# Designs tried in a protein design run: designed miniproteins, single chains, continued (4). Part 79

Each design is a single chain, and the fold is of that chain. pLDDT is the mean over its residues in the fold that is shown.

## One batch from the design tools (miniprotein)

Design m14739
Fold by ESMFold2-Fast:
Structure m14739 (fold): chain A 62 residues (1-62)
Amino acid sequence: MISKEELAKQMIEYAKKHFKDPELIKEVEEYIRKLASDPSLSVEEMAEKALDYINELIEKKK
């Protein structure tokens, strides 16, 4: 099974592929790291929240 830390790295790389703004990438990194440190979230719940957040930012940029 993938760890929350490993998932965080993958989600951050996904964000870097979609965003060129370093400030926006930093906000995504901070949010994902916060999710990874939340003991009440499963890896699956973290993945869902991270993807929803990144997708919302992609929609906002369009």
Scores: mean pLDDT 79

Design m14740
Fold by ESMFold2-Fast:
Structure m14740 (fold): chain A 98 residues (1-98)
Amino acid sequence: SAALEQARAELEQMEAVLAGRDADASKEIRIMSPAELAERAVRIYREFRDSDPELAERAKELLRESVRLVAAFSVLTNPEVREEVRKEEERRIAELLA
């Protein structure tokens, strides 16, 4: 269907942006935040999860990566969270070295 072809093309462009290949994406998708990428991935997953399991799995993977980037952006936009994240990493390393 036209909807499936559009979703596949959009997902390919979103995957390119997350892989650092911005030149392979349209301007609209290239300027999207990780939160907006996550929202679009959820829409594709919900629409195609029963009809196209392969496309749905790709959308699910994109959602997971986008959520990871949202967490990273939270640290960048809120400096107070950066210290907490650093302390947690130091604690984890200390436990691994014990």
Scores: mean pLDDT 72

Design m14741
Fold by ESMFold2-Fast:
Structure m14741 (fold): chain A 113 residues (1-113)
Amino acid sequence: EIDPNFKKAVEAIVNKDFKEAVKYFEKSEKYKWFVDFVEKLEKTLNSLPKELLEEKLIEALKSEDKKTRIQAALALGALKTKNEEAIKALEELTKDEDPEVAYAAKLALKAIK
């Protein structure tokens, strides 16, 4: 089963409530590594042209590192991407072998609508 603090934190990220996300990730030692990601996420979302950022995030969804896949899925959700390739990649990621990755992809898709 997925940690409830992880569920609450990733839900907050896709809704752009970064302070709430940090609060929930800090409650679990297991997820403290996400705090740095969340603190930098708002700046990252504004640092590149949207199209170039979406291309990099689509590549990151295919990373062998599960942390990178989670971060990329959540960033695409927070962006509310309309890129069809990104949406298809997120749909594939909902079937990921790691349940936290699959959950992050599902929340990203719900945020995109």
Scores: mean pLDDT 83

Design m14742
Fold by ESMFold2-Fast:
Structure m14742 (fold): chain A 79 residues (1-79)
Amino acid sequence: SVTVSGTVPDPRVQEGDEVLLYSPKGELVAKSTTDKNRRFTLNGVPEGTYRVAVIRGDETLLYTATVKDGKATLTPVPP
């Protein structure tokens, strides 16, 4: 298990917003919250590709996450 860090690229995201990490099969793998710089940390997440939902008020922002070398890189899911 590796501690991974990432940043949500949407500037509208606020401190305390939920970050939910799902496996490709839709299972919840990890949960975190954003800090004042839109950063989050996840513990115990193996390297691989995941789906991410960021909850901001009444909106859900969807990303694909690539976890490698202790870093989660978020790419927006196209509409």
Scores: mean pLDDT 83

Design m14743
Fold by ESMFold2-Fast:
Structure m14743 (fold): chain A 82 residues (1-82)
Amino acid sequence: MTEEEKLREAEASLEAARGAIEDAQKNVDNPKKANTLLVAARVHLAMAEALGYGNEEIQKRVAELRKQIDEVDKKVEEVIAS
């Protein structure tokens, strides 16, 4: 892959992760579905992190989305605990 191709693939993976996080957030009252979506989001983030290795902007966006995954995961755990 060219560097430009890696960046495009990293961007696509970030977008896929964001979509999965948004869907998980909408489904926090369905823990099984939310957890499946969070797993998908983590896989997409791992791809973006690998493809965007050494790119500060991509790595910052990965960190931001990872934080969002953790926030949604906590909400799902709260639903399970209630």
Scores: mean pLDDT 85

Design m14744
Fold by ESMFold2-Fast:
Structure m14744 (fold): chain A 108 residues (1-108)
Amino acid sequence: MYKSSLPKDEATAEALTRLMRVTKEALKNKVPLEELQARLDELVSSPTTALAARNLVRLWEEAKKNNLKYSLEMGTILGVLEIMAAVEKADEALDIVDEIAKYLKSQS
């Protein structure tokens, strides 16, 4: 554990939670992909957060491509994000991923 910073796992959990929160807000407010990507890029601090950001961008692209109809590809991306949140013990991030999934399913 670092004496002068958050433990590495806590920092990753917080960053994942922020990534999920920004994406949920962007989906509800119909924010352009370029604006979402810029906001996510500011939160990338590790390979784990970079992978999460890429999957969130891919989820948004898939949602736009399918006119917000829920697809197997969107389900797969959400599953990857849920696993990442669970591994990092980011309980709030996991809750937000579930809220994103419910929102996308409600738009179908």
Scores: mean pLDDT 77

Design m14745
Fold by ESMFold2-Fast:
Structure m14745 (fold): chain A 60 residues (1-60)
Amino acid sequence: MIKDSDFKGLSLEELKEKIVNLPNIFLAFQAISYVYNKGYISYEQMLEIHKEVLKRYSSF
């Protein structure tokens, strides 16, 4: 489950590391959508994290 306290106040690099280390790709995409919708990251930063998650998992 996604918790606000797990993401609030983190830097882009800390968010990226936390999200790409989630146990599966679906949770990673859920976390990206969560932090973007909360306004914690910009659209460009969302795309960057999404690309890093895809690189981590090498498939959809």
Scores: mean pLDDT 76

Design m14746
Fold by ESMFold2-Fast:
Structure m14746 (fold): chain A 99 residues (1-99)
Amino acid sequence: KEELEELRKEVEEIIEELEKVASKPPSDVKMKVKQLSLDELKKEVATIKKILANIKKWEKESPPTPLNQGVVEGFKLIVLTFAREVLRNIEQLLKKLEE
């Protein structure tokens, strides 16, 4: 239960950071995934963090061309979409654990 609350905070922070940088609001595309376990959610959050770190590295090391900027923004939007679905999944699991 505490581990899920910690994961929720981590994902909320990722979402907040990405929303500040996104040049356009996310599309109406809603991604729905089956309810994940705590262990699966931990793996998904770790994957999101790894992808985001790689995106930040690419942004720093790549020349500031319109194409490279578009690619970085595109990846950030994808990560934001994943993070929002992971947050929904965490909140749904928390509700199932509450009586």
Scores: mean pLDDT 73

Design m14747
Fold by ESMFold2-Fast:
Structure m14747 (fold): chain A 92 residues (1-92)
Amino acid sequence: MAEEELNSASEEEIAEGEARLRASADELEAKLPDETSRETRVFDSLEELEKWMKERAKEGIAVYALSVRIEDGKVVAELLVLYPKAVEYLKE
């Protein structure tokens, strides 16, 4: 496998990354409650979800999918929405 180095590092790194993202979400919500939102949204497809997230990114809004599931042919996504001030806070 051409990426053995990334494979060995990425398994722990991905798990820690997800845990850190959730911890950062809780901390950001506590520090910037008006600049963060945790929302559950329903989309017709994964492409619609990705399109919606890309449109938000054009506005300086970062969206992270905390969970994604398919129910009755629809995509149900639990999303963390970071408005521009929260995005700037993460860059500092």
Scores: mean pLDDT 70

Design m14748
Fold by ESMFold2-Fast:
Structure m14748 (fold): chain A 59 residues (1-59)
Amino acid sequence: HAHHGSDHAGAAAGAHGGSAELAAKAGRYQFLGNPEKAREAAEKGGGPVAGELAEKAAR
């Protein structure tokens, strides 16, 4: 447990000029097993490819 990776994922997305908040939301939805919301949040932060990867990872 412990958001080790989700914190790093949020920081990395923020450094890319994306929203760190949106990246953190995508990671949270992925962890909760909610692929549809994980995809939507990742698409807002990292574009459609990020959305597809987040959805697959949540499954």
Scores: mean pLDDT 61

Design m14749
Fold by ESMFold2-Fast:
Structure m14749 (fold): chain A 85 residues (1-85)
Amino acid sequence: MMSKDELVEKTLELIEEMIKRLEAAAAASTDPALKEALEQAVEHLKKLKEWIEKNKDSLTLEEAENILKGLQAVKKEFEAWMASL
């Protein structure tokens, strides 16, 4: 069973992985609107990372689990979307 600290660490790792993939997609994009949308998504993920780092000590185990589960779902949908391009 994962500890709260392990859940937070996995969440931060997932955010960094998503940022890297979105930045690569933005760099490869020739569509200005798509590039801007991808760059905005990167900025939102960076803000989420900062919020988690500032609030990690006040998060409950359930909240940490829900955040990780939510991000895993978002990543799965994003990867499915990218595979359809």
Scores: mean pLDDT 82

Design m14750
Fold by ESMFold2-Fast:
Structure m14750 (fold): chain A 74 residues (1-74)
Amino acid sequence: AEEARRVAREILLRLLQGASSYELGKFIKEAVEKGVDLDEIARALAELTGLSPEEVKRQLEELIKFYELHEKKV
C-alpha cells in the first residue's frame, strides 16, 4: 500500500515535469515487476487527481503497452 502511494506520487511528479509516455510506461512497468500492484497504484493516483480508479488504471495500462511496443525495437 505505501509503495503504491509512493509510485503514484512519483508518476504525478513526472507528469508535471513533462515526462514522455515512454518514460512513464517504463517507470510503471518497473514498479509492477518489483511487486507493486497496478490496482493499488491506480487507486492512489485517483485519490491524488480526483479521477476514477478505473479511468486511471486504463491510462496506466496504455502507458505500459506503449513502453513495451517501443522496447521491442531491437
Scores: mean pLDDT 81

Design m14751
Fold by ESMFold2-Fast:
Structure m14751 (fold): chain A 66 residues (1-66)
Amino acid sequence: IDDQLATSQRVWDQMLALTRAGRFDEARDLARQALADGVGLPDDVEEAVRRGASGREVGDALLRSA
């Protein structure tokens, strides 16, 4: 459980770092991969990824959920 939470936290921190650096497409791709790997993300982020939102839209959802 703790290892799974630590992995989720690292992925989350990386997505936020990419978004803050203006690398929205990379953050979106990482979020899509995280969801495919079963990593839990905030509902807004999951919905944006599932509906095929742009990197900027996914990045906005990430920052709003941080």
Scores: mean pLDDT 78

Design m14752
Fold by ESMFold2-Fast:
Structure m14752 (fold): chain A 68 residues (1-68)
Amino acid sequence: MSRLEETKVVPSLEEGKKAAEEALKGLSEAADVLSHEIRETETEVRLELVVSLDGHPVRVVLTYKVAE
């Protein structure tokens, strides 16, 4: 299975959560999302999902880390 991992720095946890929710919504509208999970800690929001691209499952991990 192909993997795509990306980390973005956000100014706040609230912005990170909003970004993760918008990314999930956009991906759900554009592609088949086979599974998804959003995890929140005090310093980051992580969106893990598996999407079907051209019939092949791809694991995507998007991490939104709060800037110091």
Scores: mean pLDDT 80

Design m14753
Fold by ESMFold2-Fast:
Structure m14753 (fold): chain A 77 residues (1-77)
Amino acid sequence: MLEEATEEVLKKLKEKGIEASREAVRDAVEGVLAGTSDEDIIDFLTQTYGLSREEAEAVVKTAREVVEKLKKELEEK
């Protein structure tokens, strides 16, 4: 799940013209999976990776959407 979610988020962000490293996206996905708040993930991404708040918000939103989709697919098996 983590790698699959990370690749899907990276693809969606690239389509939206948002530049984020694989490491930043993976950390956002891990935060979503761990139940970390959106604000805590945004603060982490901006401080650790130098993302703008707008970019970090887009990363978190996209990561949440992808994780929820993949989680439903796993729960149906």
Scores: mean pLDDT 81

Design m14754
Fold by ESMFold2-Fast:
Structure m14754 (fold): chain A 80 residues (1-80)
Amino acid sequence: SPELRDELLATLRAMRTEAPPDIAALIDRVIAAIEAGEPLERIIALIEEVIAALEKSDDPRLQSMALVLRFYLERLREAA
């Protein structure tokens, strides 16, 4: 839904401010894809790349971000 995508966009922007530069760059790609109205499958694939990068970290904050994004990923897959 548009509302879900707007909520995800706000969440990604918040995460970007706290993420390391390499992960922030990956988040920026997701934000750009959402704002450009790219296909849902493309947005899902980019979110999966962010989750993979976050889960490689031993930082509990980044692992928590991955869990939040997994929640949104499930909601987006239901909308596909």
Scores: mean pLDDT 87

Design m14755
Fold by ESMFold2-Fast:
Structure m14755 (fold): chain A 103 residues (1-103)
Amino acid sequence: AAPSPAELRALVAEFAGAVATLLVRGLAASTDPARRAAYLEAIRLVMEMEAEAFALIDAGASAAEVLAVVERGVERVKTLLSPEVQAEVDRLLEAFKARLEAL
């Protein structure tokens, strides 16, 4: 059976929360103003991605459409991050995809 809207929202919220936590840790560890500004913008983009995904879920979007929004949001976030932090975001995205496939 297709995943419920509640299950999709829960997975998106968990993923967005995990990415936001990673970015907040990066922000807290950074003293360079430009790097701090990049983390703040990345956090804002994660929040926008979550809001867009929730709006689509509430409109009856499929799991595939929700995944496409999450993947686009992740690509935007990654442009602001170092390769090491990008790799951590990619691991979180792989976990999200695996859980989505299991629904």
Scores: mean pLDDT 91

Design m14756
Fold by ESMFold2-Fast:
Structure m14756 (fold): chain A 89 residues (1-89)
Amino acid sequence: MLTEEEKKEVTEELEKLQKEYNLPKELIEELKSKMERREDLSEEEIEALSKLFGLSKNIVRYLPLEDVLLLSIEIGVSELERAVKKVMK
């Protein structure tokens, strides 16, 4: 299980992403419930995935890979919607 400190850091980062990209609260609450320590990844793999997905190393370290990918997609969709709205108006 994650320590209270690790859980707090990941929770604060998820809440910051929710606020910045206007993500559904339900998505963030689901991700918070899925937090686990991933001991199968090396630090080099965590850094590579962090850069690939544009997410912090803590998010990659403490969430399942499927949820990291989902979060990255949701952020990308939010950014694309914002960009399209600016171009079309």
Scores: mean pLDDT 77

Design m14757
Fold by ESMFold2-Fast:
Structure m14757 (fold): chain A 60 residues (1-60)
Amino acid sequence: AKTIIKFIKAKNRKEFEEEIKKLLEENNAELKSIEMSEISKENYYVKDEPAVIAVTLVNK
C-alpha cells in the first residue's frame, strides 16, 4: 500500500468533509490520520472558519 499525504485548505467543516470524500474515492484509499495545528483546530472545530489540515491516506 502507498501512503499519500495531502494538505487541504477548507473554508469550513462541510467543505473539508467533501474534499476528504473526494480524495478517498479518487485514490481508492482509506483515511489513516488527520493533523491540525492548534490554531487550525480552533478555527475548524470552534469557529467553523478556514483551516489547513494535513491528511494521511493509504491506498487499498
Scores: mean pLDDT 75

Design m14758
Fold by ESMFold2-Fast:
Structure m14758 (fold): chain A 62 residues (1-62)
Amino acid sequence: MEVFVEERDGKEYLVMKAGDTVLEKDITGLSDEQKQKLKDTAIQLGQIILQLQQQAKLQALL
């Protein structure tokens, strides 16, 4: 799982990669506090996505 900030065309995007899932959020113009909260949320969401992907694979085999 990876969480990082990517700058494109003068805008900032928060990118989260979890397994085969990639999510992007425009964070341009947000405060440092808001950016940090979104990063923390993205990390938590990424962990949940990885767990759900594993569970879905197990369910498909049953």
Scores: mean pLDDT 81

Design m14759
Fold by ESMFold2-Fast:
Structure m14759 (fold): chain A 76 residues (1-76)
Amino acid sequence: SMKEHMELKIEAETLATLAIMQAFVGAPVETIQKQVDEAKKLLEEMKRKGAPEDLIREAQAAVEVAEQALKEAEEK
């Protein structure tokens, strides 16, 4: 249902946002990595369950920003 698709999107975006915030405050790389990995798993779950393309695209954009934040944290 649309409700289930929205719930998965919100969870993925929340974890991506948490990873970005953790990277900003200098949290351990391992902590940031766990949030990114969990957000990516939820994104794949959205794809597997046939979520609308627009919702997948928006969640994917959030995950990509979180992955970039992780890479920048690893370089310090």
Scores: mean pLDDT 87

Design m14760
Fold by ESMFold2-Fast:
Structure m14760 (fold): chain A 104 residues (1-104)
Amino acid sequence: MSVKEQTLMEMLLIAASASAFVAKRALEKGKNELAAREAVAAVETAKEVMEKAKEFNDKELLEKAIEIAEEAIEIAEKVLDALTEEEKKKLKEAKEFLEKAKKE
């Protein structure tokens, strides 16, 4: 991975972490729709980082992305009724990708 690509992936990881944090705070305040949106955004961004980390064999980046994805998935599952059908599909796809990434 080039320095530019590594920096962009680390910036995406920061963005995913921020969305997961907003999702957690929204859940604590009973704002389930906001928690759902931010959790799905965090899952999708973390999945993109996981795909790039696997492509470049960056184990540290992969582990950090997995941690954020797991936290975001947990939040999304707590507000499953607030997810749209499209968001539920994205969550399912991300969960399948995460399980494959963890078994390698």
Scores: mean pLDDT 85

Design m14761
Fold by ESMFold2-Fast:
Structure m14761 (fold): chain A 55 residues (1-55)
Amino acid sequence: GPLIEELGKKYGLTAKQLIDAAEAVKENEVLRRIALKETGLSQEELDRLVEHLEA
């Protein structure tokens, strides 16, 4: 969707990398921190991505 395209262009990430990062948030806080560092997304952007993919 538009959010995946927007974040992918902003951070140079594929849709798969964004989906993998969103899935990491559901596991534990350590994996969430790793996803934030690897993607460069803010906590708010990652939370919006999770909400978008769960809808």
Scores: mean pLDDT 78

Design m14762
Fold by ESMFold2-Fast:
Structure m14762 (fold): chain A 79 residues (1-79)
Amino acid sequence: SKQPSEEELKKIEKTAPVFSGVEQIDEDTLRLRVVFNEDGKKVDEVEIVVSTEPAEVAAAIKQLRELEDKYGEEQVKKE
């Protein structure tokens, strides 16, 4: 359907942030990369810097991975 509201909602779902990687900056700092995708293509990228405390890193990665999994699952269920 080419309805504007449906197209806008679909665009928001496609531009939802997904976890795309992790980069270690130094011993105490990690950079988590969050990518906004539109139609399977990268349209924007946001970097999140967190401390390398094992519990904090694990919690942050888990939350980002859960968002990635949830967005993919919700998109399948909504279609």
Scores: mean pLDDT 55

Design m14763
Fold by ESMFold2-Fast:
Structure m14763 (fold): chain A 74 residues (1-74)
Amino acid sequence: MTREEIREELERARPELDRFLTEVRKRSKDEQELVYIIQEAVINEDEELVELIKKMLEEKKSAEEIIKEVKKLK
């Protein structure tokens, strides 16, 4: 897939992420840190990290759990 096709797929998945991000903006520090991590992953086109975060959000993992899994990646 081209980068543009990947961006379109991310935009199609984005409505669920956008709803989550809108809710977390008034939440705990952990949820704010998760928002920042997602934004950086999208900006850096880190598709693997974006897919991992999306999967964990779909599995209803907490922001703290998602952050810990992301920090284990090297």
Scores: mean pLDDT 69

Design m14764
Fold by ESMFold2-Fast:
Structure m14764 (fold): chain A 64 residues (1-64)
Amino acid sequence: SSEKERARQYLLGLISQIKDPATRDQMQRKVDFLLGRARSPEEIQRYVQALTAEINGRLAEEKA
């Protein structure tokens, strides 16, 4: 759906800031897996929130 496509593009934008290639690849696979499973706009939004928090956590670790 267009909502999944927009969510994916947003999350990929955040992932692109991760310097470690292995972490980027892991996060991209996780995004594709969870968004692929989403059955509703509400579920997409929950996954986006959870993935955004996880990606931001990884970015914070890289800055430390």
Scores: mean pLDDT 86

Design m14765
Fold by ESMFold2-Fast:
Structure m14765 (fold): chain A 82 residues (1-82)
Amino acid sequence: DPVQAERDRLAAEARAKAKELEDQKNKITTDGSNRASQALAEGNVEEANKIIQETNDKIKKLDEEMRKFEGEAVRRLLEAGE
């Protein structure tokens, strides 16, 4: 069954991709939080706000990457089902 074979392959790829992106998000969040906290401790609110915004932008980019991967996976499953 080509649909089942493609589902199994995409499920494995999706798990690997999700873990990779989760690890990247965790690192970005931790680094951003530490840097923002340091800036706030130094009284630099503008720098802290910039770090928070940059952290959010990086996370958004990873979310968009996962969304694109999910869209491609759906397209491939539909094609395999024909």
Scores: mean pLDDT 82

Design m14766
Fold by ESMFold2-Fast:
Structure m14766 (fold): chain A 96 residues (1-96)
Amino acid sequence: TESLKQNLFFQNAIYFKYLSEKLPEEAEKLQEEAEYFAKLAAEQNGVPVEEVLELIEKHLPEVKEIAPHLVRQEEVLGLEETVEKALKEAEILRAK
């Protein structure tokens, strides 16, 4: 789990899941992104995606420790702008 917590895709997955709880109107879209990054983390670490998804749910309260850089961005930019930026970054990554 420690190695997975340092994984960029896992950090993005847990952060999108965290955002989906704060913004119910965007929740479906944010959950889709969380699942996409969870799949990438699973593939990179050679584990089932179900294991990654379970770890995200288990460690969701620790999102500030796992992805402090993303939570800090929210504190600076505000929630709505952070979500817009995160979704745009995810779109760019998904296209590659």
Scores: mean pLDDT 78

Design m14767
Fold by ESMFold2-Fast:
Structure m14767 (fold): chain A 65 residues (1-65)
Amino acid sequence: KKSERQQKVLELLKTGSPFSAKEIGESLGVSVVTAVNDIKALKDEGYNIKVINVPGKGNYYLYVE
């Protein structure tokens, strides 16, 4: 069962734009650690979320249909 917060993370990612964990956390009012954990939970549920490492900026997350 997905939490309402995890559903909001998924909706944000489904916009097709790459987001950092910090940007997701700021959008939802949660910590970076919480955002990363929600992304991991969505990946474990089978959602195709790519991790893009950007030198000097860290990890960005992109939903792929």
Scores: mean pLDDT 80

Design m14768
Fold by ESMFold2-Fast:
Structure m14768 (fold): chain A 87 residues (1-87)
Amino acid sequence: STEEALRVADGTLKRVAILATERNDQETLEIATELGKRIEELVKQGKLTKEELIRLFEEAARRLEERGSQEAAEVLRQGVRKLESLP
């Protein structure tokens, strides 16, 4: 359901934000904040789907991997796997 997908997304982004704060990684925190804002906009517009959430998290994980934020990227990858397991 959309509600379960949003719960997974919220939990995943909170984990990324905590990790970024602990590592003093401002760029990872900014990416997580951008992603959260985009998800909020999609919810407001009634356009949010599980498939779009997966896409957004995969794009963010790739950006983090390219910047060397591997631990934060893995948190997003775990979020993707959990989203994919939802009906």
Scores: mean pLDDT 87

Design m14769
Fold by ESMFold2-Fast:
Structure m14769 (fold): chain A 55 residues (1-55)
Amino acid sequence: VELLKVEEIADSKEEAEEKAEEISAKLEAEGYTVHAKGVRKVGDKYKAVVVAAKT
């Protein structure tokens, strides 16, 4: 099964965490199974990362 990786930039860690949750919820609503979600600091910004696969 092909893994889908979605990344979005945010100004704060809290905002990035919220984005990861929103992305996960949307992907699950579309029939994906979320395998991982997290937040990574990139310079002075944060990146929300979600990894999912369609069943």
Scores: mean pLDDT 82

Design m14770
Fold by ESMFold2-Fast:
Structure m14770 (fold): chain A 94 residues (1-94)
Amino acid sequence: VVAGPKIENGIKTIAESYLKQNPNTKKPEAIAGAAHFVGSLFTDKDTKLAVFETAGKIVKKEFGNSFLSSSLKAAHLSGATKDEIEAFKKGFTA
């Protein structure tokens, strides 16, 4: 029902918009925050978790292993649930 590329593009677009308004934010942190926002648009738990897993994959692909800890901290600070943080980590480590 939700295409992966559509979720990925949504997260990236929102993260880029956030960075334009908040240039002192690191891009991996902006991606974690964007995932929380995009996830909030869905009521289905599985879809919310898929959004966070996709965000983890984006951070891994673009920034590599060195940004896992800072991205997880940013996700926690953005109000992400434990399940959402685990989904992000799963995407990052896949």
Scores: mean pLDDT 70

Design m14771
Fold by ESMFold2-Fast:
Structure m14771 (fold): chain A 94 residues (1-94)
Amino acid sequence: SFIEEVEKKFEEILRLLEEGKVEEAKKLAQELLDYTVTQANRSTDPKLAQLALAAGYAAQEIIEAIETKSLEETIKLTRKIYESLRKLIDEVRE
């Protein structure tokens, strides 16, 4: 499902960052951004469209953090972003 794919990609991005694989994490965040933009444009469900936009903004923020912040700050920010997204995912599932 769309939700499962978003969660999987975020968990993988965080894992790659924690392993210091910054370029691989950035590439996956870009793939997630492209995926969420496509899903937002195709979704007829307003809640899924809103989740797709939120996930897209989150992916973009992670990319910007990778380019402008230390690895430690990027990991901390990515964890905070993922926690916020997970709360939104739980609301969409209910």
Scores: mean pLDDT 83

Design m14772
Fold by ESMFold2-Fast:
Structure m14772 (fold): chain A 89 residues (1-89)
Amino acid sequence: MKYKVEITIKTKTVENAKKIADYLKSVLEGLAGADKVEVEVREDGTIKITAVFDDNPEAVEKFKKIAENLYKEHPDVLSVEVKVERVEL
């Protein structure tokens, strides 16, 4: 079993979006079980992150908590949406 995690973050500026995207990419690369990490920054300041995790719900939960706490670290963050989908093999 695998988990597909999709995170959509809206920010006020593209510059802040790029910094946040780089931070989250670094976090994902450090998490055990994270595979196929894709990070996209859009011209409107939207960050879209897609990552596939092996059957490691602890890593998924840690990443969700990090994303949800972005409001505390980055006042330019307008919204954070996290979607977790179970993928059958």
Scores: mean pLDDT 76

Design m14773
Fold by ESMFold2-Fast:
Structure m14773 (fold): chain A 82 residues (1-82)
Amino acid sequence: DKEKQELAEKLVKYDKETVEKAIELVREELSKSYGGDAERYGQALNALEHFLKNGLKKEALLTLSVDSLRLALKYVEEAEKK
């Protein structure tokens, strides 16, 4: 899947500090969220934690769905801007 490869290539460029910051941001938002928003933040959190737990390796990202990768990238980009 071309989109999955492109998302994984973008995510693997981020360092551990930025990924940990994204996890912290998502956890904070999840604690304040309900319904569909909570589900979306939960999906992002699971994806980011999986990435970090597996040493920020591209192979870990390729096991995730495209939707999970899009959410992970969104929150990593938001964390980098702050």
Scores: mean pLDDT 84

